# Designed miniproteins, single chains, continued (4), part 44

Each design is a single chain, and the fold is of that chain. pLDDT is the mean over its residues in the fold that is shown.

## One batch from the design tools (miniprotein)

Design m13609
Fold by ESMFold2-Fast:
Structure m13609 (fold): chain A 69 residues (1-69)
Amino acid sequence: MGKEAREAVEELIARAREAAAAGDWRRFAAYATAAALLAIGAYLDGELSEEELEELLARIRRAVAEAEA
C-alpha cells in the first residue's frame, strides 16, 4: 500500500528540515535527495499516484526554498 512509501518520504522530508534548521547542509542535501528518489521510485512501482508524487515533490521543493531563505 502507498501509505508506507508516503510515510517514509515524509520522514525523510522531516529529517531534511531538521538538518537545515541545524545548518547541516550536507545532511539536508542527502535527505532531500533520498526523499525525491524514494517518491519517484514508489510512483514507478505503482505505490503512489501521480497526484501523491506531485504533492510530495512540492513539499520537498518547499523545504529547499525554506532552507535557502
Scores: mean pLDDT 82

Design m13610
Fold by ESMFold2-Fast:
Structure m13610 (fold): chain A 89 residues (1-89)
Amino acid sequence: HMEELKKFIEDMLNKSPTRKLADPELQIKYYEEKIKKNPNDAQAWLNLGKAYEKLGDYEKAISYYEKALQIDPNNEEAKKNLEKVREKL
């Protein structure tokens, strides 16, 4: 699992160094690997929500923001993003 994350980072830097964390599809893969290693990483769940929001998948974004809040109920960024995305449905 750690080797998968390392390979993903290497592939990201080698294939498209200018895309990095700005690309929502790359962010999704990166943070999905993070949550596989640590499912209690509220920040990784939050960043998955942000990536899906950028793709226009508001339903998935809501689900991931809710998961981030289940882990860290005081995460103000997750609360604000959740409210913002709900307005788009």
Scores: mean pLDDT 76

Design m13611
Fold by ESMFold2-Fast:
Structure m13611 (fold): chain A 74 residues (1-74)
Amino acid sequence: SMEEVYREADDVFIIFKAAMEAAGILEKAGVPYREALRTAFKIADEALKETSGDRETRLENVIKKAVEKAKELA
């Protein structure tokens, strides 16, 4: 269904956005680029699993959780 396709696309977009924000924080803290990316994607994936609601709410909350977790690890 189109709803399933849109949901999958939203999940990919949300993970990517959250991972980019988290990776930037880790890199600024001195984590090497590839390690920062691997860690950031793991953080984003976990944050997405803990989040519900519509696309906009999930995007905002996943980014917030990923940023907070990245700062804890930095």
Scores: mean pLDDT 85

Design m13612
Fold by ESMFold2-Fast:
Structure m13612 (fold): chain A 70 residues (1-70)
Amino acid sequence: GMSPELEEALKKIEERVTEFLEKNPNASAEELIKLLKEEYEKLAPELSEEDRKKLEEYVKLKIEHLEEAA
């Protein structure tokens, strides 16, 4: 299953996205993509190599969906 460290990292990303959208309700896909990349850079050093790869894949899929929807 998912590690507790990875679960906490995913929770932090979701909380940051929610907070950003509450402050910036008209945020573009480009702004959200930038936020996702910045949060990955902050959280990745706290994770194992395996969990970092899983977080990278999660962020990559989120970015791909935003790029296709824009």
Scores: mean pLDDT 82

Design m13613
Fold by ESMFold2-Fast:
Parts: C-alpha cells; structure tokens; sequence
Structure m13613 (fold): chain A 92 residues (1-92)
C-alpha cells in the first residue's frame, strides 16, 4: 500500500505548516528528509513518523545535529520512492 508515502507526506506538510525549510532527497535505496531550524515540535513530528514507519516494517531513524534534523527511511519500494519525489515537488 501507499501508507508509508502518506505518513511521510503528512509529516512534510506538518513541518511546512510550522514554517520550516524541508528537503527531500534519495540516497541510494533510502529517502532522507532534512529539516532546517529544527525545534522540539519538528523533531517530535519526525519521531512520530519514524515510529509509524517502523511499525509498518520499514527502517526509520531520526538524527539531530545542531539545528538540523533528518529522518532516514529504508525499505521503500521504487514506486513509493517515485511517488514521494513527485509529492515533494508538488509540496514545494
């Protein structure tokens, strides 16, 4: 199903609603979502998304370095990766 894509799009929309700069990139077989100017609320959004993705059987990890937070997701199908890139373009 497209549940992983919906979780990620929902998280990105919430981060954009907070006025954050959000970048989506594909690094090999992983999707990386980067948030600049991260605060506790934006980190919570990424952690909640990571938890939901892990419950679906995906690899999902949040890292915070200074004011930058990243969510790295592994195990997404090529179709889901393409759908997320298209959604990211539409949200930008």
Amino acid sequence: GSEAVQILVDAIEKLLALGKKVSVSIEGDKVVITVEGANDESIKILQDAAKKLRELGYEAEVKVEGDTATLTVGGLSVTDQIALVLAGIGLA
Scores: mean pLDDT 81

Design m13614
Fold by ESMFold2-Fast:
Structure m13614 (fold): chain A 104 residues (1-104)
Amino acid sequence: MLSPEELIEKAKKELAKDPNNAQAWSTLGHAYEELGEYEKALEYYKKALSLDPNPSAGLYLNLGDVLEKLGKLEEAVEYYKKAVELEPTNKILQEKLKKVEEKL
């Protein structure tokens, strides 16, 4: 497990080689989320999503988590649903979706 600062440096090096590296943008999103910079995290996760032809349930979960922290609950529900669709037996994703829907 890398610190947020180590994740930023790792992602910056990958993006210097390939600015369209979806995984590197996702790593930046995760690092800024850990730092509590949710607007920047959202921007970087959306960039990762736009470059990824096969997004993981984890990326959709991260988008939902950041949107929930920003109070954008209806958008958070949309991304949590996409995460659950990719991993329908994952009880953590099911619980995340249920809890955010209860806040609406």
Scores: mean pLDDT 87

Design m13616
Fold by ESMFold2-Fast:
Structure m13616 (fold): chain A 63 residues (1-63)
Amino acid sequence: KEKEIKELEERIKKLEEERQELLEEIRENPDMPLEELLRKIGEILRLIGEIFELELEIEKLKS
């Protein structure tokens, strides 16, 4: 139980780091083409969804 929660928390941490890197790329490139910007936003939304699913799994394990 605790080991499973820790593994899920580590996965969330990695996904959060990937999301922050994408946000940083957007912030550092104000002249980014619209197509590139929209693609990166799509990746961020996908990562948010994955994090949400993992957080639900942790909540289920804590119950």
Scores: mean pLDDT 82

Design m13617
Fold by ESMFold2-Fast:
Structure m13617 (fold): chain A 57 residues (1-57)
Amino acid sequence: SEAERVLIELAEKDAGLSREEVRSLRTASDAEIAELARRYGISVDSLRSLQAALRSL
């Protein structure tokens, strides 16, 4: 969808996440979110907000 594409592009540009990593957030566990947060220096809360947005699409 257009909204999914926009969210992926913003996450790539602002957070440095790969397109595939952003898509995987939809089904990611808490442990996987914590590892992404550690790797990219992003807050867990920000990644959870992105996951919720992706799940609402």
Scores: mean pLDDT 77

Design m13618
Fold by ESMFold2-Fast:
Structure m13618 (fold): chain A 68 residues (1-68)
Amino acid sequence: MELSVVEAVEVVRRLAERGYITWEQAEKLVGEILKRGPLTRDELMDLIVKIAGVPREVVEEVLAELGL
């Protein structure tokens, strides 16, 4: 399933609001999302893990909460 840029940015915002990533990491992630355009769920997860070092399981929990 492909996520819109808006959906991908919302995932990053929720991770930052919950303290899983810093706002600096969130800004960097948003920049990469805007550069790449629409992403698959797996591509977004891989990007977050690579840039922010968040466990994949935590990203999956946030995606599930957002219905993505």
Scores: mean pLDDT 84

Design m13619
Fold by ESMFold2-Fast:
Order: C-alpha cells, then structure tokens, then sequence
Structure m13619 (fold): chain A 71 residues (1-71)
C-alpha cells in the first residue's frame, strides 16, 4: 500500500512534467496508472490530474467522470 502510493506519486510527478511539455495523452496514461495503484489522497490527486489532462485533449465528458470519482 505505502510502496504503491510512492510509485503513484512518481507517476504523478512524471505526468506533471509531460503536461508542461504539452504531452497530454502520455500524461493522462501515467495519471491513469497512478489512480489504479494509489489510494486515499494520492489516488484523488491522480484522478484530478487525469481529468485536467483529458480536458486538454478535449475529452470533457470523460474528464467530468474522473473529477466525480475524486470527490
């Protein structure tokens, strides 16, 4: 569990770097993986970042689903 959250945080960090580079599709993929393995607040952070990446890709309906899951 704790190790999984550690890996999830690394994936979120790399995803944020990809977002800065405009690599939204690649960032979304890493955020999805982080949300799958993370728990609690780390999973919520991954889901919110995933929603933002999906919004940048124009996938607004899918982004709204992940924002709802983060609540």
Amino acid sequence: MEIDNGIALILIGVGKLLMKKGKYEEAAELYRRAAEIGSGEVRREALLNLAEALEKLGKLEEAAKYRALAE
Scores: mean pLDDT 85

Design m13620
Fold by ESMFold2-Fast:
Structure m13620 (fold): chain A 75 residues (1-75)
Amino acid sequence: SLDEILEKEKEAFREAAEELIREARELLAQENPDLSRANSLIVAARLLAALAGDKELLEEARKVGEELDKKEEEL
């Protein structure tokens, strides 16, 4: 069924976005964070969250982007 395929695809994108958000947060929590890598993870997470149609995940990725911006400002 097309609906079953689309649902599985969205589930995969959602799961991937959640993992990327977790990894980005772990990086940002380090004393000397790789801001470039964190930014790449956040960009990828936002794209996957958008493809999943998950507005809450998209907003969560946006918030992590703000955490990154704050870290850059502190330097």
Scores: mean pLDDT 85

Design m13621
Fold by ESMFold2-Fast:
Structure m13621 (fold): chain A 90 residues (1-90)
Amino acid sequence: SPLEEAARRVLELAEEAAKNIGTDPEKALQYLAEMVTEAARAVPPEEAGAFGVRIELDANGRITRVEFRSPHPALREAMERAAELIRKAA
């Protein structure tokens, strides 16, 4: 399903972001942007208001916090796992 494909892609992109978060912050942000795009495209327009992503950066452009919100259980679980992977790497 589109949601299962998006969930898988979100996790793959989160793993790539986590690998780069400490060494290449710009590349990490690129993977996070791609992850957000894939997740957002999987959300029906009528549920878009319940989807949210927050990324915070320090003064050097380094990712300090990532928060996700999704209305769909499968996508929500993937986004929660993605946030945990990124948090552990940061």
Scores: mean pLDDT 76

Design m13622
Fold by ESMFold2-Fast:
Structure m13622 (fold): chain A 100 residues (1-100)
Amino acid sequence: IPLFLGYQAYQRGDLETAKEYFEYAAKHAKGLTKANAYAMLGIVYYQMGEYEKAVEYFEKAIEIDPNLPAEVYRVLGEAYRKLGETEKADEWFAKADALA
């Protein structure tokens, strides 16, 4: 399963391979699996320093599944902070706190 293979690559620090598997999972999966793939793409792009792409994929994930873990909302807030969008960052941190 591409999502699982993406997690395995991510755990061993292979961000490029993880990105490829999560992109494949996002393209071919539906529902909660697609949301999880988008959320993991957000995390991978965040760790690569690509904050605009991290925001894009986290927002796609949340649009599909607003019940994603508080950590997803927290990292989205951190990505907005890295982009200098403090008001948006604060909004997402408040949402993360409400889910925790």
Scores: mean pLDDT 86

Design m13623
Fold by ESMFold2-Fast:
Structure m13623 (fold): chain A 66 residues (1-66)
Amino acid sequence: MIDEVEVANALARMALSVLKSAVKRGKATIEDAETTIKVGEKLKEQGSEVADELIELAKKVLEELK
């Protein structure tokens, strides 16, 4: 429903903002990227449309840090 999906979208947007900030500051870690992918996958299971953008960014960060 809108209430549950909207909460999942808000959490995905917050995580995306935090990850973007960490990347911009050069402080993103491999562990942060791996955790963010798992969180994004869980939020996608809850119906978040924003979770795909979060997962894509986290995967890109992970590949750049390997």
Scores: mean pLDDT 81

Design m13624
Fold by ESMFold2-Fast:
Structure m13624 (fold): chain A 88 residues (1-88)
Amino acid sequence: MEEELRRRIEEKEKEAEEARKLSEEYRKKGKEALKGEPKKSMIEFSRYSLLSAGATADAIIAERERERLEEELRRRREEEERRREEEE
């Protein structure tokens, strides 16, 4: 039970990290695009900015799911400890 929650927390952490890295990569590519011809550079920058924003949203969603799973894990641990104290 607890191990499955830990596994899911790890999966969501990895999803958030991957999404954050992807967002940063798109932002970096957007900045590099600005070194080119102005019109094409602005189009590419806008495209990468949109992709970066999407990846940021994915990271936020994954982080929120991770936090929810961490709360569930914490509550289960507290419940188990309380139960053990009562069984004394």
Scores: mean pLDDT 80

Design m13625
Fold by ESMFold2-Fast:
Structure m13625 (fold): chain A 86 residues (1-86)
Amino acid sequence: SAAEELRRLGREAAAAPDADAAAAVVQRATQLGLEAPTPRESLGVGTAAGMGAISLGSGLVSGLSDREQSRLAGRGIIAGAEGLEA
């Protein structure tokens, strides 16, 4: 399912060695949304990717370490994935 793939991407982002690697995972989540077979799935996946991007940006603005930025990006994607299953 899209939610399961997003949870996988969220874990991958959280484990990323730096913020640039985490941003690459967020971009892959965005691409997954663009390639989604239905408008509902596309919007849901896009929202999860957006939550990851906002979390990453918030960490950067707050002066968090690359590791903490990666963790926040992963948590954002996972939160969006959980919303898809509601």
Scores: mean pLDDT 82

Design m13626
Fold by ESMFold2-Fast:
Structure m13626 (fold): chain A 117 residues (1-117)
Amino acid sequence: KVELVESGGGTVKEGGSVTLTGKFSGFDFSKALLSWYQQKPGEVLKLVASISPDGKKIWYSKEVEGRASISVDHKEKTATLNLSNLKVEDTATYYYVAVTEETGLVFGEGVKLTVVA
């Protein structure tokens, strides 16, 4: 059973930065693609960043490219998403997601980020 725990949401000022952390357990970390998805109010769920467990394969959406940095910590079994130069439109629920060949997409509970002017 894959278990995902997120942290690092809350209310942040526009122009600031936030670190969202997802912890992976219950499966072989080396077998999972690790991702962050964004669900803005009234919008569909969108992939914003992904990283392989070895840290060598990284992808960012065009909307956050240049403002986002994703990293993995093998010892802690965590993937972190740093978002800088935050905009009010970055207000969303962010989901840590693991993709395995056996389970497909496994979502965490989501962490809420509110960006205020």
Scores: mean pLDDT 82

Design m13627
Fold by ESMFold2-Fast:
Structure m13627 (fold): chain A 85 residues (1-85)
Amino acid sequence: SEYLERIRELLEQARKLYEQGDLRGAYRLAGEAGVVMGELYEKQGNYKLAALWYRGAAEAYRLAGDLERAERLEKRAEELEKKAE
């Protein structure tokens, strides 16, 4: 899966940044991986799992200092939770 390959690469890069002491960079890449997981589940019609991954990505972006992206992902998760009902 192209999605799973992108996630693997992002998480490997995030781990390297974490080991180098770049915590903000590591959290940003972890957030990007979470968005890719959210997109994968959204494409599969699993809106509940997609929303959970977008919320996790939002937390990672908050830790990275990207509050605007975190807020957008939280809103996307809320919209998908309504679709799951």
Scores: mean pLDDT 88

Design m13628
Fold by ESMFold2-Fast:
Structure m13628 (fold): chain A 69 residues (1-69)
Amino acid sequence: SNKEKAIKLLEELRKEVTDPRVQKLLNEAIDAIKKGDVEKALKILEEIYQHVPDSLKEKLNEIARLLLE
């Protein structure tokens, strides 16, 4: 499912980031998706987007697309 793919991509991002605040936001996004709160997950992804390098932004855009599908 798109939900499972989104969670997998967020878990992969957690391995690539060292910032504890970004890791907390990634965990909160995963929790929101598991609870079916897509609106909350998207808002958290927007916050993450402001705090990550451009190399990780493509993966965030893919996650957002999966949640909007």
Scores: mean pLDDT 85

Design m13629
Fold by ESMFold2-Fast:
Structure m13629 (fold): chain A 82 residues (1-82)
Amino acid sequence: KKWLLTAKVALDPKDIKPGDEVTIKSGKHRVKGTVVKIEGNTIEILVDENAFQPGESFSLYDKEGKELGSGIVLKVEPAAPL
Protein backbone atom coordinates (compact mmCIF):
# COMPACT_ATOMS: atom_id res chain seq x y z
CA LYS A 1 0.00 0.00 0.00
CA LYS A 2 1.26 3.50 -0.89
CA TRP A 3 1.00 6.73 1.09
CA LEU A 4 0.27 10.30 0.01
CA LEU A 5 2.61 12.82 1.65
CA THR A 6 1.43 16.44 1.59
CA ALA A 7 4.09 19.03 2.38
CA LYS A 8 4.78 22.73 2.26
CA VAL A 9 8.00 23.34 0.34
CA ALA A 10 10.46 26.13 -0.41
CA LEU A 11 11.44 25.35 -4.01
CA ASP A 12 10.85 26.68 -7.53
CA PRO A 13 8.01 24.75 -9.25
CA LYS A 14 10.02 25.03 -12.51
CA ASP A 15 12.61 22.60 -11.09
CA ILE A 16 10.04 19.82 -10.54
CA LYS A 17 6.86 18.49 -12.18
CA PRO A 18 4.20 15.79 -11.62
CA GLY A 19 5.63 12.36 -12.45
CA ASP A 20 9.17 13.20 -11.31
CA GLU A 21 11.02 10.81 -9.01
CA VAL A 22 12.30 12.43 -5.83
CA THR A 23 14.08 11.46 -2.63
CA ILE A 24 12.85 12.82 0.70
CA LYS A 25 15.46 12.91 3.47
CA SER A 26 14.70 13.81 7.07
CA GLY A 27 17.16 13.05 9.87
CA LYS A 28 17.25 9.23 9.96
CA HIS A 29 14.73 8.65 7.15
CA ARG A 30 15.35 8.48 3.38
CA VAL A 31 12.37 7.61 1.20
CA LYS A 32 11.85 7.68 -2.56
CA GLY A 33 8.62 8.92 -4.03
CA THR A 34 6.85 10.23 -7.13
CA VAL A 35 5.43 13.75 -7.37
CA VAL A 36 1.65 13.63 -7.86
CA LYS A 37 0.69 17.31 -7.68
CA ILE A 38 2.16 20.76 -7.07
CA GLU A 39 -0.04 23.70 -6.04
CA GLY A 40 1.84 26.87 -5.14
CA ASN A 41 4.03 26.04 -2.13
CA THR A 42 2.26 22.69 -1.51
CA ILE A 43 3.46 19.38 -2.95
CA GLU A 44 1.89 15.91 -2.91
CA ILE A 45 4.27 12.95 -3.17
CA LEU A 46 3.33 9.28 -3.47
CA VAL A 47 5.66 7.27 -1.20
CA ASP A 48 6.00 3.55 -0.48
CA GLU A 49 6.58 4.04 3.27
CA ASN A 50 4.86 6.04 6.01
CA ALA A 51 8.12 7.20 7.62
CA PHE A 52 7.26 10.86 8.32
CA GLN A 53 5.25 12.80 10.90
CA PRO A 54 3.30 16.07 10.50
CA GLY A 55 5.61 18.97 11.36
CA GLU A 56 8.77 17.07 10.38
CA SER A 57 11.35 18.98 8.30
CA PHE A 58 12.98 17.40 5.26
CA SER A 59 15.22 18.02 2.26
CA LEU A 60 14.05 17.13 -1.24
CA TYR A 61 16.38 15.72 -3.92
CA ASP A 62 15.86 14.89 -7.57
CA LYS A 63 16.68 11.54 -9.24
CA GLU A 64 20.26 12.74 -9.89
CA GLY A 65 20.81 13.56 -6.20
CA LYS A 66 20.65 17.35 -6.61
CA GLU A 67 19.00 19.22 -3.74
CA LEU A 68 15.75 20.86 -4.90
CA GLY A 69 14.83 22.51 -1.62
CA SER A 70 13.39 21.92 1.82
CA GLY A 71 9.93 21.40 3.25
CA ILE A 72 7.73 20.60 6.20
CA VAL A 73 5.34 17.63 6.27
CA LEU A 74 1.70 18.70 6.62
CA LYS A 75 0.02 15.30 6.37
CA VAL A 76 0.60 11.66 5.44
CA GLU A 77 -2.43 9.56 4.50
CA PRO A 78 -3.16 6.24 2.75
CA ALA A 79 -3.14 6.66 -1.01
CA ALA A 80 -6.11 5.40 -3.00
CA PRO A 81 -5.24 2.28 -5.04
CA LEU A 82 -4.54 3.25 -8.65
Scores: mean pLDDT 78

Design m13631
Fold by ESMFold2-Fast:
Structure m13631 (fold): chain A 67 residues (1-67)
Amino acid sequence: MGKELYLKYMASMHGEDGKGTELGPNVTGMGGALSDPRENQVAAMETMHGDKLSREEIEAIVDYLEK
């Protein structure tokens, strides 16, 4: 699921809870790219990670972070 994919690919930079670290910003809603509508969030992540992650996997991560 999205949490497991997030922990595998993104948690090292954005933290296990997605609230940000020194290496990466908060991705759990406000103040960054993920404050945009879900469609824009998916498109942005597909642009950055689409080579490594399928669209379905990216959508699962975005859904987890929006919760």
Scores: mean pLDDT 65

Design m13632
Fold by ESMFold2-Fast:
Structure m13632 (fold): chain A 72 residues (1-72)
Amino acid sequence: MEEELAKKEEELAEKLKEAAEKGDVEEAKKYAEELKELVDKAAEAGLISEEEAEQAKKRLDELLKKLIEAAK
């Protein structure tokens, strides 16, 4: 499970980056939400700390905010 979770995070992070590069706010938002869910699951499973989970989600929110501003 842990290895599968890490693979999923890597795949979603790549998809988020690609969506960000093309300015696709809706796709980026979708992948950011999926990544947040994985981050929460990892923290609940004890694979990462709550602090790490919060930092990761905060970074995703900042990326999404910048994408929305760029798409205006």
Scores: mean pLDDT 76

Design m13633
Fold by ESMFold2-Fast:
Structure m13633 (fold): chain A 58 residues (1-58)
Amino acid sequence: SKKEIEEKLRKLVNKYTALSIELTAAKMEGAPKKTIERIEKKIKKVKEEIEKLEKKLK
């Protein structure tokens, strides 16, 4: 249902925000490129899932 998709989107948006904070912290602390790329890959996957669910709400 639409409400279930909206709730899943809310959880994914929260996860995206948390990962964005983690990425910023990692960059500020001079984390290795491999660590940065791993976090960026997680962000990309969450963003793709958000886009899929948003498309279903049309």
Scores: mean pLDDT 85

Design m13634
Fold by ESMFold2-Fast:
Order: structure tokens, then C-alpha cells, then sequence
Structure m13634 (fold): chain A 77 residues (1-77)
């Protein structure tokens, strides 16, 4: 299981299921490839990429690499 935080966005990935929590709401990401999950949340395109130990988030075209900190992958908006 992978957990990630970027600003107010919290992501959870378990097997083929990925979810986003933001502003008290939960959304499901669609698996687009073996390494990529996709959603549109409040009009923003979100792409989550997981490739081995490399995790990154793209929010509306802005790519944010994530660093593992404790039990989470974290990035700054």
C-alpha cells in the first residue's frame, strides 16, 4: 500500500485501486497504465505515477516529485 500527500490532497493506492481525499471528499482514480492513475477533481486533471520507488503527482500540468517521509510520500505544491 502506498500513501501520498501533496498540499490538501491525500492519495491511497492498494493493488489496482487508487483514491484521492481532498476538501473532505473522496474520489477514485482510474488506472490508465501499469504505472499511472488518472482523475479529474474539481476541474483539475490529476495524474499519479508510481514506478518502483519513484512516486510523482501531476496537477493541471504541474509535475511534483514526491519524497518518502515516514509512512508517506510527500510533495509541495
Amino acid sequence: MIKAKVGDYEFTIEGDKATIKVNGKEYELKKASPTTYYAVVDGKQIILTVRGDEVSIEIDGKRIPLKKVGDYYEGEL
Scores: mean pLDDT 79

Design m13635
Fold by ESMFold2-Fast:
Structure m13635 (fold): chain A 79 residues (1-79)
Amino acid sequence: SRSVAESLVEVGKKYYEQGDYWLAGEAFRMAGLIYENELKDYEKAAEAYEKSAEAFEKAGDLESSEKSRELSKEAKEKA
């Protein structure tokens, strides 16, 4: 649901603020998937995926960061 996606964004922000960048990346990515696949909210999906990519980059997970950037680009094309 939208409330679950919004909660995941807030959880991701809290992990990011605490320096738990990898967990932040996962939370933002899960939010993006809900926005895209369940809600068809491509604008919010793109935003969540971009935050996921930034978090994974800070975590040193460059592979997950690049995948999240690709998802953000694809979501923007659908918006």
Scores: mean pLDDT 88

Design m13636
Fold by ESMFold2-Fast:
Structure m13636 (fold): chain A 88 residues (1-88)
Amino acid sequence: MEELLRRAEELEREIERVGEELKKAVEAGDLEKARELAERLVELGEEAAELLLEAGLLSEAEREAAIAHVRALAEKLIAEAEKAAKAK
């Protein structure tokens, strides 16, 4: 449990860092970078959801819902980056 919580904290810090970089890339209209960071964010979200499932903090259905939510957010952010790039 303690080791899983430590891994969750490390993942949280990485997700926060990637999220901040993604926000900047979206605002800058850097579509290529936004896509790369969005993919990384989904990957980290999947890893975090799996870890929470392993810790017994999520059910399988909740894990699937969390992953679907992160994927939907990533798609929305990529679409916003495309709009920003087009406005350039």
Scores: mean pLDDT 79

Design m13637
Fold by ESMFold2-Fast:
Structure m13637 (fold): chain A 58 residues (1-58)
Amino acid sequence: PSAAEMARLAAELARQGQRAAALTALHDASVLLGVPSPASGTDSPEELARAAEALAAL
């Protein structure tokens, strides 16, 4: 899958309350894009989803 697709999946998982799965998908997407994971400091599902959506837009 593309990095953007993985980042979109992470946003969806975060909104579903699947935090562990969302963090894994977000990390994998960030590695594929060569950027640091934006998950650091995202305490709420909304914050995690927004970080993942921003990553998907790269």
Scores: mean pLDDT 76

Design m13638
Fold by ESMFold2-Fast:
Structure m13638 (fold): chain A 62 residues (1-62)
Amino acid sequence: GAEFERIKAEFVETARAAKDASGDEFRAALNALYEKHAAALESLTAEQGQELAEAAFAAANA
Protein backbone atom coordinates (compact mmCIF):
# COMPACT_ATOMS: atom_id res chain seq x y z
CA GLY A 1 0.00 0.00 0.00
CA ALA A 2 0.91 3.68 -0.15
CA GLU A 3 2.08 3.74 3.49
CA PHE A 4 4.47 0.81 2.94
CA GLU A 5 5.93 2.48 -0.18
CA ARG A 6 6.41 5.72 1.78
CA ILE A 7 8.20 3.92 4.64
CA LYS A 8 10.35 1.97 2.15
CA ALA A 9 11.32 5.21 0.35
CA GLU A 10 12.31 6.82 3.68
CA PHE A 11 14.49 3.80 4.62
CA VAL A 12 16.13 3.79 1.15
CA GLU A 13 16.84 7.55 1.27
CA THR A 14 18.25 7.33 4.82
CA ALA A 15 20.46 4.33 3.95
CA ARG A 16 21.72 6.13 0.83
CA ALA A 17 22.48 9.32 2.80
CA ALA A 18 24.25 7.38 5.57
CA LYS A 19 26.12 4.87 3.36
CA ASP A 20 29.47 6.70 3.77
CA ALA A 21 29.03 7.20 7.53
CA SER A 22 30.61 5.04 10.24
CA GLY A 23 28.89 1.77 11.11
CA ASP A 24 27.70 3.28 14.40
CA GLU A 25 26.15 6.32 12.67
CA PHE A 26 24.51 4.13 10.01
CA ARG A 27 23.06 1.84 12.70
CA ALA A 28 21.82 4.83 14.74
CA ALA A 29 20.05 6.32 11.69
CA LEU A 30 18.31 3.01 10.89
CA ASN A 31 17.39 2.44 14.56
CA ALA A 32 15.76 5.89 14.66
CA LEU A 33 13.65 4.94 11.61
CA TYR A 34 12.70 1.61 13.22
CA GLU A 35 11.50 3.47 16.34
CA LYS A 36 9.68 6.12 14.26
CA HIS A 37 7.81 3.43 12.27
CA ALA A 38 7.64 0.67 14.92
CA ALA A 39 3.83 0.21 14.82
CA ALA A 40 3.72 0.18 11.00
CA LEU A 41 6.67 -2.26 10.80
CA GLU A 42 4.89 -4.70 13.16
CA SER A 43 2.00 -4.76 10.62
CA LEU A 44 4.22 -5.78 7.67
CA THR A 45 4.10 -9.24 6.12
CA ALA A 46 7.30 -11.31 6.02
CA GLU A 47 7.53 -10.52 2.29
CA GLN A 48 7.19 -6.76 2.88
CA GLY A 49 9.81 -6.89 5.64
CA GLN A 50 12.21 -8.73 3.30
CA GLU A 51 11.54 -6.20 0.49
CA LEU A 52 12.24 -3.29 2.88
CA ALA A 53 15.50 -4.89 4.08
CA GLU A 54 16.68 -5.65 0.52
CA ALA A 55 15.86 -2.11 -0.69
CA ALA A 56 17.74 -0.49 2.21
CA PHE A 57 20.73 -2.84 1.74
CA ALA A 58 20.86 -2.11 -2.01
CA ALA A 59 20.73 1.66 -1.37
CA ALA A 60 23.53 1.44 1.24
CA ASN A 61 25.73 -0.48 -1.24
CA ALA A 62 25.07 1.71 -4.27
Scores: mean pLDDT 76

Design m13639
Fold by ESMFold2-Fast:
Structure m13639 (fold): chain A 66 residues (1-66)
Amino acid sequence: MTVVTIKNMNAVGSTAAALLGIGTEGAKVKVSKNGDVTVEGPLSEDEAQGIAEAGRAGGGEVRIER
């Protein structure tokens, strides 16, 4: 099980990371009021990196925990 947490990103990065998480089977996505995104689930390495990259492109701070 993998948790990807992305903080302090712009609206485009927040939307992209959240949509990638929603599109991932078995993943639970939480978007906070300030646009921080957490994706939790049985993420593959490619899925976790894709979500992280979307967040970083939006200026986000990424943390990946497994």
Scores: mean pLDDT 83

Design m13640
Fold by ESMFold2-Fast:
Structure m13640 (fold): chain A 57 residues (1-57)
Amino acid sequence: MSPVLKKILEQIENAKTVLEVEIAEGMFLIYAAVNKVPEEEVEEFLKLAEEKIKELE
């Protein structure tokens, strides 16, 4: 995994608000589009972000 992706995942894990998760998700989607991240990795990330949002709601 790239250092940038690892940092974004750490931001999701440490997020204390839904807004912080949404910001990290936006950063990931931009990164994924530019760096041609495989679809399966994108799906895994989005699932992780969704689970974190459910924990914070």
Scores: mean pLDDT 78

Design m13641
Fold by ESMFold2-Fast:
Structure m13641 (fold): chain A 81 residues (1-81)
Amino acid sequence: SLSTATFTVEVIFGKAELTKLSDSTVLVKALEYAVLRITPRAPGSFKITSLNAKQTFSVPISGPFRLGLNKGEEWIIEYVP
């Protein structure tokens, strides 16, 4: 698992590499099919960017959520208050 100042990321299934880029940003690299549990410390939004597909999603979040990644996918997860 990896903790930032704004959220925690846990690999609950499979294998992924987690890299803290800032107190609000994590880079995820899926080494196998993986499922993450992301837990915000406060309500806000997450910007989730696929580096492979160059797509960005914004999701309002008030509690823990799950994100599935296929093998070889790289994603940036950013918390926005």
Scores: mean pLDDT 85

Design m13642
Fold by ESMFold2-Fast:
Structure m13642 (fold): chain A 118 residues (1-118)
Amino acid sequence: MAEIERLKEEMDRLEAEMAETTDPEELIRLGEELAEVARKLMEAARGDEAASREAAARGREYAAAAEGVLAAAEAGVGPPPTPADLARALAFARVAEALGVPGAEELARRLEELLERA
């Protein structure tokens, strides 16, 4: 298997594991593993414009998911996010940061503050 395809498959596996848990500590742990794989993907995609664009697009999807949870927490729309929702969003923001999404570091910081208050 090509390195990039292997790393994408590993990210998909970690996302699936995160979808099956509601334990905030486990979500943070899985998120740290996902961010490490994301960093390796960015390194492997270096010099490959198409692979780099796909990695950036995936990063923006993680950032969008995290931003949605932050917006829900701040606006009070629908049921409030659970600690598990906040932990998952924080993990996704950190993955987006690893994938080079501008503003993802600040997004992660804001979600971390909310999770500490939960």
Scores: mean pLDDT 86

Design m13643
Fold by ESMFold2-Fast:
Structure m13643 (fold): chain A 64 residues (1-64)
Amino acid sequence: SERREEADAMSDEEFIEKLRELGVPEEAAEAVLAVMKEQGLPRSTVLATIENGRALRAEERAAA
């Protein structure tokens, strides 16, 4: 999709900023970027994984 293509084309700085918007601290966002580059993961996949993880934790908190 267009959103995935845009995410995969973003710069390192833009990726870190996007992670911070998702509630990831800057230090942790830098670590995620390093692991992503080492593993060859698409930025869109990493962003979707973090977003889904945050949503699941929010639902668990609401259910408790």
Scores: mean pLDDT 71

Design m13644
Fold by ESMFold2-Fast:
Structure m13644 (fold): chain A 64 residues (1-64)
Amino acid sequence: MIKELAEELGLPQSTVSRVLRLIREEPTKPLKEIAEEVGVSVETILEIEVLEGIRLIEEGVKKF
């Protein structure tokens, strides 16, 4: 899961994992601040969120 996202975006698995953790634990934190903390662009965070969202929808559809 995290490995697949990291491979698709060309990022370390640790970076993807950290972004997802910060979004989950600090949902009110602006994406720009998360981007600065992790050392990625806001666009990279949005790409991670979009890909994770698509994956969750696909898993939900398969279980229906």
Scores: mean pLDDT 74

Design m13645
Fold by ESMFold2-Fast:
Structure m13645 (fold): chain A 65 residues (1-65)
Amino acid sequence: VSSEVGKQIQLVGIGIDMGIEVKVELKDGELIVHLTAETDEELKKAEKAAKEAEKLGAKAVIERK
């Protein structure tokens, strides 16, 4: 998907499919995905989501609580 809206929808979908919190931000034309993990298991899910987001050209940031 080449449109910004389409990319945002796909990034949100990744989080929903993996059952983790995801927040998508657009900064200076670049999509940034924030993923929240509280446990090592959630961290692994966040890492998988981050790799998928990077395939779409987004930058991924993982947050630990």
Scores: mean pLDDT 74

